Designed miniproteins, single chains, continued (2). Designs and how they scored, part 45

Each design is a single chain, and the fold is of that chain. pLDDT is the mean over its residues in the fold that is shown.

## One batch from the design tools (miniprotein)

Design m5636
Fold by ESMFold2-Fast:
Structure m5636 (fold): chain A 81 residues (1-81)
Amino acid sequence: SNLEKAEELFKKGNELENKGNEAFKAGDYKKAAELYKEAAELLRKAYELYKQDPSASASKIAAAALNAIGAELNAKLAEEK
């Protein structure tokens, strides 16, 4: 189902954002940017799948969108270092 796929992508996207945060803290800004970009792509895909599933809660849709935006912004910050 779209909901199951969205949940898997949301989890994977959040895991990659956490790895991006670790790379950023270690000063590996190139790796952090790559991880944040991948996280953003997965979180955007999760958002689109959640939107298409009528059983998805508004809070889950919002969380996927906000986390995607956060990952995109973190990628840009890492690129500027």
Scores: mean pLDDT 89

Design m5637
Fold by ESMFold2-Fast:
Structure m5637 (fold): chain A 68 residues (1-68)
Amino acid sequence: SPAEREELFRRLVIKTANLVQEKADKEGWSDAEKVAVIQKIADAIREAVEAGKSEEEIEKIANEIVEE
């Protein structure tokens, strides 16, 4: 359902934002760089959720973006 997709989106964005924060702290990213990475991840997660990808597949996509 749309509600289940929104819940999945929120859960994955929060989880990934924590990973971005850890990497930003480690690598010395600016706030602007951190926001840009979070935005890219949020957009990718939204697209993948709407495409019906599994939670595991979406986590892989998000992790690939964090690694860049």
Scores: mean pLDDT 78

Design m5638
Fold by ESMFold2-Fast:
Structure m5638 (fold): chain A 72 residues (1-72)
Amino acid sequence: MAAVEQARADVAGSTTPEQKADALVRLADAYEELGLKEQAASVYRMAAFWYDKAGQPEKAEEARKRAEELEK
């Protein structure tokens, strides 16, 4: 799962809330491509948390909406 492995490395290498949120979105996208919708939704919710922490509420809302779409 090259896409997931690369995205996980990006999360591990992120040092700011914004970088971590962006990396988590890439990880969630990779899980979604693999059909792992429950894992993708969970990771999108984590990204929303980090976007809120980064002071980017609009991006946090987008990540939360993506998680909700995957759960329906």
Scores: mean pLDDT 81

Design m5639
Fold by ESMFold2-Fast:
Structure m5639 (fold): chain A 72 residues (1-72)
Amino acid sequence: MGEELAEGLLRNAEALRRVAEAHPAIPPELVERAVELARRAAEAARAGNFEEAEALAAEADRLAREALAAAA
């Protein structure tokens, strides 16, 4: 279960990175911060620390939304 959650988190981070590569108006610093938090969330999920993984994933989602909104 932890590995499947981690895989999903990393897949979403990769999707965000790909969108940002195609759209230079998206702030790269916010994208990189969101990706780093998603990686940390994946690590926490693999370690079985689901509370930490959920908190980090929520912050990653928040930054991803801010990055996309900033490009609008």
Scores: mean pLDDT 81

Design m5640
Fold by ESMFold2-Fast:
Structure m5640 (fold): chain A 77 residues (1-77)
Amino acid sequence: REEELMRELAERFNPGAALEHLRRLEEESKPLIEKREKAFKYLEENKELSREELIEGLQKELKLSREEAEEIIDLWE
C-alpha cells in the first residue's frame, strides 16, 4: 500500500502535476506488463525447453526482440 500512500501524498501537496505523471507512467507501463504476463505464461507452459528454444519461441509467438526475450526469461527465473 505504499503506492496508495504516495498517491495520497501527491494529491495533498502536488495534486495536478503529480497525479498526471503517475497516470502517464501507468499508461506507458500497461502494454509492457501485458506482454510480460503473456511471456511468463508461455515460459511456464514450455519450461522443459532450452533457453535458446524459449528465446526463439517468445520471438515467434509474441514478436519480441531477442534482447526482450532474454530479459523476460531472466526475470522469470
Scores: mean pLDDT 70

Design m5641
Fold by ESMFold2-Fast:
Structure m5641 (fold): chain A 86 residues (1-86)
Amino acid sequence: MKLTITLKNLTEEEKEEYKKMAEDLKKKGHDVTITESGDSLTITINNLSVEQAIAYSLIAIGLKLEGDDVTISFDGDTLTITITRP
């Protein structure tokens, strides 16, 4: 399955933390794409098991700060997590 993590209104330090997560996943052999647009970051991970997608989504949610808005959706083979900073 596919996991898409979209992060909005990030600081540079927060972007670096999520980039570190994505690079660690690449080093573990995962098919990862990182896209930056202004203060937004999108991380797409392909070819995950259901268990891997859940585990990585929990890690991404765990990096949020208090007050962040989190939206989770599951459609077909795609799990989408959107995290928006205030």
Scores: mean pLDDT 76

Design m5642
Fold by ESMFold2-Fast:
Order: C-alpha cells, then structure tokens, then sequence
Structure m5642 (fold): chain A 79 residues (1-79)
C-alpha cells in the first residue's frame, strides 16, 4: 500500500519502504495485465533492497517517492 510505504519511510524503516513501494508497483502492473513487467519488478526486489541498504536516508526517501509516483500514474492510467 502506497500510504504504508510513505509511513515506513517517515518511521525510518527506509529499506522496507522501498521494498513495499516496489511490491505495490508490481501489483499495479499485474492489475494492468502486464504480467511480464510485474515479474521483472518482483525479480528486481532483492537487488533493490540491497541497493537501498547502501543509499543515504535522503536517497531512500527519494526512491520511495519515485516508486509511489509511478504506481499512482499507472493506477490513473487503469482508471
């Protein structure tokens, strides 16, 4: 859930926030019928989690916001 990803980021649980945002993006892609893109996104999650662990808190928050923005844009396209 996008609101939960932002809440996790605000609580300092930034790696979990990045993972949750990526999971939500994959769910939105799957709902759009783009199963291939959803599978790609899910396959990238372990690498994204490892990468997020090396980022600054500011970079992690920016990554969460980018993921949320893309997921919201895809949801708008589905509606």
Amino acid sequence: LLAEARALAAAGRLVEAVVLAAEELARVAEAAGDLERAAELRAEIPALAAEAATLSDEERRAAVERGVAVAEALRAALA
Scores: mean pLDDT 71

Design m5643
Fold by ESMFold2-Fast:
Structure m5643 (fold): chain A 80 residues (1-80)
Amino acid sequence: MSAEELLEEARRKLEEGERDYAEGKRLLAEGDVTRGIGLVLRGIGLALEALLLAKKAIEKGGDKEEAEEIIKKAEELLGG
């Protein structure tokens, strides 16, 4: 994969992970524990993948500013 392709994949996984994490937290608040936990865990996994892909993109000489933005957002989701 090129650095550009890694950043595109990282962005897609982060967007999906943020959506799943937010929906999972909403379901947990509504008492749907099983589906809520499943989506939270899926969101966490996607954010981890996005973080790793963005770091690989930096190593391949990709856009450091874009990669660092993805990493920051992924770390915020993983730390919350």
Scores: mean pLDDT 86

Design m5644
Fold by ESMFold2-Fast:
Structure m5644 (fold): chain A 88 residues (1-88)
Amino acid sequence: MSVEELIAKAEKLVEEAKKTGDDEKALEAARLAIEAIRLALKRGDKEAVEKALEVARKALEVAKTREAVLTAIAAILLAIGALIELEM
């Protein structure tokens, strides 16, 4: 799956989680955001990292369980670290 496909799937899962309250979709979105950030960092793609960060923030807003919340926070922190590395 490409970075762009990971981001698009994660965005869809966030919208579904927001509509249904399904926390498993919020968790899956955060996990896909983490994978997208890792791949975008390897590509040097700052724009893709920024898009994945926005998805992670939205996943955090809809997350209800400890696992989903902590996974979304981990995605946000990973994205911030990736952006710092890409600006060096």
Scores: mean pLDDT 87

Design m5645
Fold by ESMFold2-Fast:
Parts: structure tokens; C-alpha cells; sequence
Structure m5645 (fold): chain A 64 residues (1-64)
């Protein structure tokens, strides 16, 4: 199974930590942490990764 953590803003450390915890807990074989330019781009990337490449995706960003 593949995990992608897509994040935007200043959530770099939170995204990396979350990716490590989820991958370890759920036993993902492949883990990617991807920085998006903004929330809109992040959502677009998340949808493509889920639909085209079979990733489980978590979107991380600052609360507005």
C-alpha cells in the first residue's frame, strides 16, 4: 500500500512526523511527503494520487 502526505504552508515538520506515524501504524510499503503551493494545489494532487496511482492520501495545512 502507498501513502502520500500532501502539505502546504509551514506544516513541513508536522507532515513528516504524521507520515512516519501513519506508515508505521498501518504498514505502508511506500511513503511520500509532498509540498503543495497552496490548499487548492494540494487538493488537486491528493485527488490525482488517489485516483490514478492508488495512494492513500492525507492533506495537511494550517487552520484558517
Amino acid sequence: MKLAVVYYGNSDEEAEKLAEEIAKEKGFDEVEVIKAKNAEEGLKLALELMKEKGYTVVLVGPRK
Scores: mean pLDDT 77

Design m5647
Fold by ESMFold2-Fast:
Structure m5647 (fold): chain A 63 residues (1-63)
Amino acid sequence: SAEEFIEKAREALEKGDYEKALRYVGQALKVDPKNPEAYRLLAEALRKLGQDETAEAVEAMAK
């Protein structure tokens, strides 16, 4: 489910595995394309990877 992928993404972020976090967020969004929490985690992972402009665009999708 989307929630399982979101929890895995959080674990990856806490461990500093930002690329793995992005993969789990992608899977969560495939299940639930409008999930605001998935977009928040995506933006956080992108910021950790230095992609601030992309992160700002993604944050706009988290309504």
Scores: mean pLDDT 82

Design m5648
Fold by ESMFold2-Fast:
Structure m5648 (fold): chain A 60 residues (1-60)
Amino acid sequence: MSDAEKAKKLIEEAEKTKDLAKRAELLREAYKLLTTVEDEEEREEIEKLDQEVGKKILAE
């Protein structure tokens, strides 16, 4: 599994969890994986998803 694929799964898990602390942890782990994603388009897509889920956490 690619790092991009792993990051996407972590973001999906963050969206499913109700625990704010767990959400933050999963999003942080996904963001760390972005540094290993060589494809710029894939990286931008994942970064956008991570930011969108992070904003939802802050708003709730």
Scores: mean pLDDT 74

Design m5649
Fold by ESMFold2-Fast:
Structure m5649 (fold): chain A 109 residues (1-109)
Amino acid sequence: SEKIEKELKKLLEEAKKLIEKAKEALKKGDTKKAEKYLEEALKKIEEAIKKAKELPDSIKQEYLNEIIKLLEELIELGMRLLKVTEDVSRAIGLILRGIGLLIEAELLK
């Protein structure tokens, strides 16, 4: 569906921008902003996976590969956040949710 692909592309572009903002926040030592941006990116990726499930198998693979790359980057940033944050439980929760979505996306390939 062209409409679903358009919505999915928008969600992935929004997730990419949030991940970039999280990287900037981490460089500046703003752990709370980094955490907020990563959580917002994770929500966009969760919605993107739901949209990808509705696509034909012939086009689903391209979007799943992009989702997987974004999740790998998000998990890496979450691990970096964990080293510097005072909110250890929240950072661990973010990483575990990211891993869960990564497993879901890989199983959909």
Scores: mean pLDDT 89

Design m5650
Fold by ESMFold2-Fast:
Structure m5650 (fold): chain A 55 residues (1-55)
Amino acid sequence: MSKEELIERLRELAKKFSGELGDFALELVDVLGKYGSKEQLERALEGAEKLLEKL
């Protein structure tokens, strides 16, 4: 998966969070997309998927 594909998947997951958490998640995706490594994006995607399973 490319860095661009990881960013897009993270944006899709971030949109599933509501309110302030959703806004914060989208901001984190933007920052990680600009400054983060591919490995950091992969870990963020795994973490976001696990968080959504608990909500």
Scores: mean pLDDT 76

Design m5651
Fold by ESMFold2-Fast:
Structure m5651 (fold): chain A 62 residues (1-62)
Amino acid sequence: MEAEKLLEEARRALEEGDSEKAIRLANAAKVAAAQAYNKGEISKEEFEKLAKEAEKIAEEAK
């Protein structure tokens, strides 16, 4: 799923110290998760989990 791929890329950017890239990819992952939820591809619980992980990565990048 695109959101999970973007989260993995965001985590890698965070580990490499690229805070700006980590924040951008985390935000992109949250948007992708919202789109998947709106299309009925994932459950509300899966969306909330992905959104929470994206927000955590963005906070750690600050």
Scores: mean pLDDT 82

Design m5652
Fold by ESMFold2-Fast:
Structure m5652 (fold): chain A 63 residues (1-63)
Amino acid sequence: GKEELRKKLLEKIGEILALIGEIFEIELQLKKKPSKELEEKLKELKEKLKKLLEEMEELEKEL
């Protein structure tokens, strides 16, 4: 039923919020000291966020 989809959506929202927090922390670190390693990590985290947002959009279409 729709309840399983809703639970999956809420779980994914939690993952997205945690990832956004990590992205903000890395962006704050980059403002204080530029680093190629942190820039690469930020890029990877943003790509993960994009994927999670796309998966969330697909779940919302089923609701």
Scores: mean pLDDT 82

Design m5653
Fold by ESMFold2-Fast:
Structure m5653 (fold): chain A 60 residues (1-60)
Amino acid sequence: MFRYTVEMPDPELARAFAERLRAEDPGVRATVEGGTVTIESTLPVTRAIGLALRAIGESL
């Protein structure tokens, strides 16, 4: 199992990131606590994480 932690500057961005990540890979389990997103998957999802971060960044 793979586990990643991503810290976002605010809770709204953390929720948006988690939502986008699930859209990129529905098999990923993402939990949000404040600005921190914990990601768990049976497969490496670093590419999906990168795509989700880029999608949020493009809206800033």
Scores: mean pLDDT 76

Design m5654
Fold by ESMFold2-Fast:
Structure m5654 (fold): chain A 74 residues (1-74)
Amino acid sequence: SELSPEEVVDNLVAYLKENPEQAELVAGLVAQELRKHGVPEEEIAAIREAILNRDYERFRELLLRALRQAREAA
């Protein structure tokens, strides 16, 4: 079964909090996946900045919106 958008975001936030040194890798992987689903580059850039700045609240908000939009478009 596919993970819900909320489960994906919660898992990524938990991982980033435990592994802050992996922020660049996670930002790259998230950006690649969002591009694959047609998320605009401006939104991807904002999500990447939130990850790199350790703004987990902003990251959660932006990624949840992007994932819900991507699922609706599929």
Scores: mean pLDDT 83

Design m5655
Fold by ESMFold2-Fast:
Structure m5655 (fold): chain A 84 residues (1-84)
Amino acid sequence: SLEEQLRREREEVRKLMEEAIKFVNDVKAEYDALPEVSPEARQYVNAAIAAVEQLKDYDTLPLQQAREAAKVAIKFAEKARELL
């Protein structure tokens, strides 16, 4: 049903949002603890943070925009972590 589909989408977005925020915060903590970081790592950390900032407007964002912001945040955080 449409109601079941919407419920699944909300659960998926909520889970992605929680995972994205936690992961970006974890990577930022690792980044902040380092005395020296590459410019590329800094760029990815900043991009991940910017994507997470979109999630602060979750209550007014369409679910697809929130899902996309969460996925983008995770991807950039993963790339940043590879460079730490």
Scores: mean pLDDT 82

Design m5656
Fold by ESMFold2-Fast:
Parts: C-alpha cells; sequence; structure tokens
Structure m5656 (fold): chain A 90 residues (1-90)
C-alpha cells in the first residue's frame, strides 16, 4: 500500500541519518584520541588539550542526543547500547 511505502521511506531516511550521526561521532572520538597523542608527544599543553577535548565533547553530546532520539524511534537497541558506551567514556 501507499502508506507502507511512505513508512518504509521514512525508516530508510532515519536509518541513513543514524548511520551518518554514528559515523561522525566515531570521527570525533578518533579526534579526541589524536589530541591525547599530541599531548603525550609534548606538541600541545594540557590546557590546550582540555579545551579541544571539551569542544569535541560538546559536539559529540549534541550528535548523540539526536542519534538516541532516532534509535529510539527505530527500536534499534544495538544503536542505543553503542551510544550508552560512547557516553560512559566521554
Amino acid sequence: SMLSELEKRREEELRRRLVTLLSTVGILNAAKSFVEALLKAGKITPAQAAAEKAALDAQIDALVAEARAIAAKLGDQDALDLLDRILAHG
């Protein structure tokens, strides 16, 4: 039916958005690891590292909030569990 087709398209759009958000969070977490590596190498100060991590954490929190809302709408428990792990380490 037309209704089932519209529901499928909406779910596909939400799933694509969720994948984009999770991928972006992964990139930002990799950036946090890179900041830590720069600090260990003596290339930046502890204050610079803390400021950069705080900026990255703010971006991650915003993306995780959107991703959590989408995952809940989709009933995607694996995505919710992944997001909980990300928050526990940020």
Scores: mean pLDDT 87

Design m5657
Fold by ESMFold2-Fast:
Structure m5657 (fold): chain A 55 residues (1-55)
Amino acid sequence: SLLEEARRLREEGLARGDGGAAASAGFAEKMYQEGAPEEVVRRGLEEARRLLAAA
């Protein structure tokens, strides 16, 4: 699920010391919990993945 992916990316960002990736994943998790559209959550996840790939 999107929520599980957001949590995984946040934990991965924290474990690797990538605060930007962790923050983007955390944002995605918060947006999901606030009932934001799926595309908004997916954008946050995509940003987290991009930051992790760049690190």
Scores: mean pLDDT 82

Design m5658
Fold by ESMFold2-Fast:
Structure m5658 (fold): chain A 68 residues (1-68)
Amino acid sequence: ASEEAKKLGEEGRKLAIELGKEGKSVEEIKEELGKKFTPKLEKLSADDADEATAGIIEGLNEATEIIK
């Protein structure tokens, strides 16, 4: 995967965790991540988009643990 894909995944992970700490619901976090990252993911290759999405999903999973 490219450095851009890895960086985008990291940014998504950090944002998801931050929103979870702020008390946002999983649905609110998903909406915010979609608004911010979908346009960027559309510009990536399929392989890079998959890598970035994996990082974002990892962040969402961590945020879910924080919310509980």
Scores: mean pLDDT 80

Design m5659
Fold by ESMFold2-Fast:
Structure m5659 (fold): chain A 75 residues (1-75)
Amino acid sequence: MDAEIKEILLHAIDEALELLLKSGKISEEEAEEIKQKLAELIDKNVSTLDPEELNEILNEKLDKLLEEIEKRKAA
């Protein structure tokens, strides 16, 4: 079950990052950094959190990382 949840979440992350890359909102290096940080968060929490709670934490982390990238680009 944990492995299936991890695969679903990683697939959703890959899709979101691909769209951001195609739109030019992030670079390949930034996409890899985001993916690594979110994957580590999944690995640490997938066995201890409910899927809904894990999804909320992942969305919060992604939003914060994207805000930091946008702030750097706006400068």
Scores: mean pLDDT 78

Design m5660
Fold by ESMFold2-Fast:
Structure m5660 (fold): chain A 96 residues (1-96)
Amino acid sequence: MVIVTIKVGGVPSKEVAEELGRLIKENLEKLGIPVLDVKVDFDEKTKTATITVTLAEGVDVELAKKLGTIAAEEALKEAEKKYGAKLTLEEVTAEE
């Protein structure tokens, strides 16, 4: 299984962090990537959300990172529009 970790700064609340996780899952599934699990961790003090996405076996790690980045960027745009927040994509990593 491939795990994609996405770190987002400027997240105003746990609600927005959970919405980012949902949007990232939806965007990955629209790109044809089955998502097995999504875990969202939110640090209220730093306003940072860490979203961990578990993908099905057989997804290439570099492809997972590339598509995860695209899914995250689109999720940030949608959340910024919906909540009026300014979000920063800090990190995207992928590992098997």
Scores: mean pLDDT 85

Design m5661
Fold by ESMFold2-Fast:
Structure m5661 (fold): chain A 92 residues (1-92)
Amino acid sequence: GSRTARALIEAIREALKNGAKVSVSVEGDTVTVVVEGANEKTIEALRRAAEEARREGAEVELSVEGDKVTLRVGGLDAVALTSVVLDAIGLE
């Protein structure tokens, strides 16, 4: 989970730095990250986070609709990922 957490934190920080809207939610064991107003760097960073999550055995869904990106990460790390990500970016 630590590589996935780091990649998610980097992607969300890039999004926030560029004025995007970021929402993080938990649905059971699934973390959903929605970014609205994502630029190319943010999309690439989220794609990297998805790859890291898949490598660590998570169930991953990534959807890109123009500048809106939805990333869903399910599995053993989901609850821990949400806590680490929210703490690092200051969203509760």
Scores: mean pLDDT 76

Design m5662
Fold by ESMFold2-Fast:
Structure m5662 (fold): chain A 97 residues (1-97)
Amino acid sequence: SEIAELQERLARNPNDAEAWAKLGEVYYKQGNLSQALNYYVTALSLDPNFAEALNNLGDIYFDFGKLSAARKLYQRALELDPNFEKAQKNLAKVEAA
């Protein structure tokens, strides 16, 4: 399974921010927002400049109704990558809410 492959990858390298973020994505798709949050926070602790993880963490805060936190995360993702279309759309969505 994708989870088993990512767990093996992390057993070999626990500092693999991309693998932590991919676990976050898997758990988010399963509706386990709390575990997805924990995995994205871990990824960002290892790589604070990980624009896609910032955007995806923003999506979780948006789902929790924490609009101010989501907005700040999308803004930080865009500071790192101004052409990040997903973050641009997500920021507009928060500002319309």
Scores: mean pLDDT 90

Design m5663
Fold by ESMFold2-Fast:
Structure m5663 (fold): chain A 83 residues (1-83)
Amino acid sequence: MEVKVIKTDKLTITEYVEDGVLYVEIDPIPKNLDLWIEVYKELGIEVEVKGDKLILKWKETPDSVLRLTAALIRAIGDEIDKE
């Protein structure tokens, strides 16, 4: 429904909600994504790779989770920057 785009020097993050599901698209795919995929799946988050994009899906997402998702993705970007 509502689309939010966050652009950084390293990543483009697109967030939107459809039918109670939060979608977060990350382009390009972060390095060492295998670790992140496993963690997200254990948290009940569906993970999909489409071309050069990583797509995260949360079922029945409240508005508060949108902020948590943005913070999480920022943390991933910061982790890459520290290396």
Scores: mean pLDDT 65

Design m5664
Fold by ESMFold2-Fast:
Structure m5664 (fold): chain A 80 residues (1-80)
Amino acid sequence: SKEERLRRAVDAAVRRAVELFKYLLKQGIDPEEALERAIRAAEAFVRTVAKSLGVSDEELQRAIDEARRRVKEEFEKILK
């Protein structure tokens, strides 16, 4: 249950970050700045959900690292 909710939170954070990144690029924001803002948004969302679920610091850090990694992978595909 907690693991499934945390995985869904990471999935939602990544999806939202990709949408934000595309939006910022359309607004003429520098790709580096857009990436940084999107990563920060994903991290903040994961931290909030993980805290509400009462997961360990280790589980929180793993979820944040997963979200950061996936966001970067998606952005590399967009920047082609």
Scores: mean pLDDT 85

Design m5665
Fold by ESMFold2-Fast:
Parts: structure tokens; sequence; C-alpha cells
Structure m5665 (fold): chain A 61 residues (1-61)
């Protein structure tokens, strides 16, 4: 059904976004200050967003 397909796509998108965020966190390493922590959160969020955007574009092709 359409609902099941949408649920599966959301799950796959979430998994890809999570993976991208985790990889960015690993790349950045341990933040040494509150300022570095906030920058890491921003970078991880941006990586997750970009992964979701790429996934959505692939689904349109």
Amino acid sequence: SEVEREQQLRLEGSALATKAAVEKIKEYGEPRSEEEFLELVKLATEAAREALERFREEQRR
C-alpha cells in the first residue's frame, strides 16, 4: 500500500540521515568546549539534512 511504502521510505531516510550524522561526529572527534559542541551539532545536523535531500532526489529518479 501507499502508506506502507511511505513508512519504509521514511525509515530508510532516517537511517541514512543517522548514519551521516554519526560519521560527521566521528570525523570531528570529541568537542573540547561548549562552542565546539554547538559547532559539531550544527555540522551533524547539516550532514543529516544533506543525506535526506540526496535520498529524496534519488527516489524521484
Scores: mean pLDDT 83

Design m5666
Fold by ESMFold2-Fast:
Structure m5666 (fold): chain A 62 residues (1-62)
Amino acid sequence: AEEYVREAMRYLGEGNYEKAKEYAEKALKIDPSNRRAQAVLANALYGLGKDEEAARYLELAS
């Protein structure tokens, strides 16, 4: 989970929202309660224009 969160954050920082989403989802498959992974997924979804889905994950990460 931690390794996937790290990769997701790296891709998010690069503006690669598709890869950030992919790795955040992999982290959540291992630990669905991982708030860092939920936050990264929310930001990646915002970058992809999926604002409603992003807001739901941001709420879970809070």
Scores: mean pLDDT 79

Design m5667
Fold by ESMFold2-Fast:
Structure m5667 (fold): chain A 81 residues (1-81)
Amino acid sequence: MKEKRIEEAIKKAEESAEELAKKYGLPEEDKEKVIELARKAAELAASNPDEALEYGLKATKILLKDKPEVVKKLEEAWKEG
């Protein structure tokens, strides 16, 4: 992938993570962690998609602490694709 596409993906991931953290009412510390994990996932998506999925899953687990069943369903989807 082109370097600029990775930069744009990182920015979108950060923005999406921030919006979701705000929507779910996460404390600032957890919000910061989710944004960092989403950034790393986006950065790795082009070169190491398996590693990117692990970071994305970690971010999702923090984001959806109050909805463990949704996290479980996403983990199952990740194993299939």
Scores: mean pLDDT 73

Design m5668
Fold by ESMFold2-Fast:
Structure m5668 (fold): chain A 88 residues (1-88)
Amino acid sequence: MEEELERQRQIEEDVKDALKTIIKYNIISLLNKIIERGVITEEDLAEFEGLLKNLKKIDPSITDEQVEELLELAKTDPEKAIERVKEL
């Protein structure tokens, strides 16, 4: 019983790590798309915020202040936003 629970916890951790990696990839892809266009839209900001909120659900060590900082950074300096996301 304990060994089965331990195995299930490991699978859950592996799934969370995979999901975190996928979300970070999607965020970086969105930011690169913004850089290429040279403009940020309301739709881009909504998608970026949604991705950051999903990332926070998987990694609760990410603070609301970090999310707000990244949203501001995406508007002003999306290249720095990519660097900050990679550090998460």
Scores: mean pLDDT 80

Design m5669
Fold by ESMFold2-Fast:
Structure m5669 (fold): chain A 84 residues (1-84)
Amino acid sequence: MAARAAATLAVLAGEWRGLDEAAKRELARAALRLLGIEVDEEELERLMREARKRVEELKELAKKDRDAANEEIEELALIVGEAA
């Protein structure tokens, strides 16, 4: 759970800041390292693929219901915070 939440937040933050795919991946890697979660390159690629889908879902949700999108982001942040 924490690994997926961290990757999702990294992709979301990277999108918001206009970072490329490589920078988003390194941001996700750094977040996972801070949580003490070890992933190989294959697992990181899988997490990044899942995170990209989740971020697109959050963007769609934000267009229809901003408060619901904010609650989802807050939940992801809490999951990461509790794992740290």
Scores: mean pLDDT 82

Design m5670
Fold by ESMFold2-Fast:
Structure m5670 (fold): chain A 78 residues (1-78)
Amino acid sequence: PEPSPEVRELLEEAGRAFDAGDLDRALALLEEAYRAAETPYEKALALLGMAGVYRARGDYEKAEELYKKALELKEEAR
């Protein structure tokens, strides 16, 4: 299962922002990817990215919440 071109582009741009250390931009792009997502799989990808950003910011509780939600959606996608 591959994400749509729109979701993929947003995820790639978010990854570039994350690599540049722009965590605020990365989070905003991941939130856009989540809103653009049409499938549980695509939503899970965006949530995993958001969890990574929160972990990088030191918000481990929020990161754990997002990881759990992503796992639930990944199971639903089967």
Scores: mean pLDDT 84

Design m5671
Fold by ESMFold2-Fast:
Structure m5671 (fold): chain A 118 residues (1-118)
Amino acid sequence: MNPFMLGLAYLNEGKYEEAIKYFEEALKKNPNNADAWNNLGLAYYKLGKYEEAIKYFEKALKLDPNNADAWNNLGLAYYKLGKYEEAIEYFKKALELDPNNKEAKKNLKEAEEKLKKS
């Protein structure tokens, strides 16, 4: 199994530090793999490292601006940092690209409710 596929396997098992090692190895071999940048960001997000997650989601989106999952993940990281206005913007971007994304719809509603209670 190549390093990217190993990273996905460890990410799915909740082994986030191991997933990071394999995604970093995959990106040393292919730095243009937008999915590897997005999943590296997701692994950092799962570890509570939201600022690092944002950097990697932004790299994924520079390579593939049509990645709805990366926009949703960017929104989640901003939401965790209490930046609800930015989170709303990114969840809306995800929904523009994938209108049937139930997770992005839920995340948008949650972020909008946070702004009303702040």
Scores: mean pLDDT 90

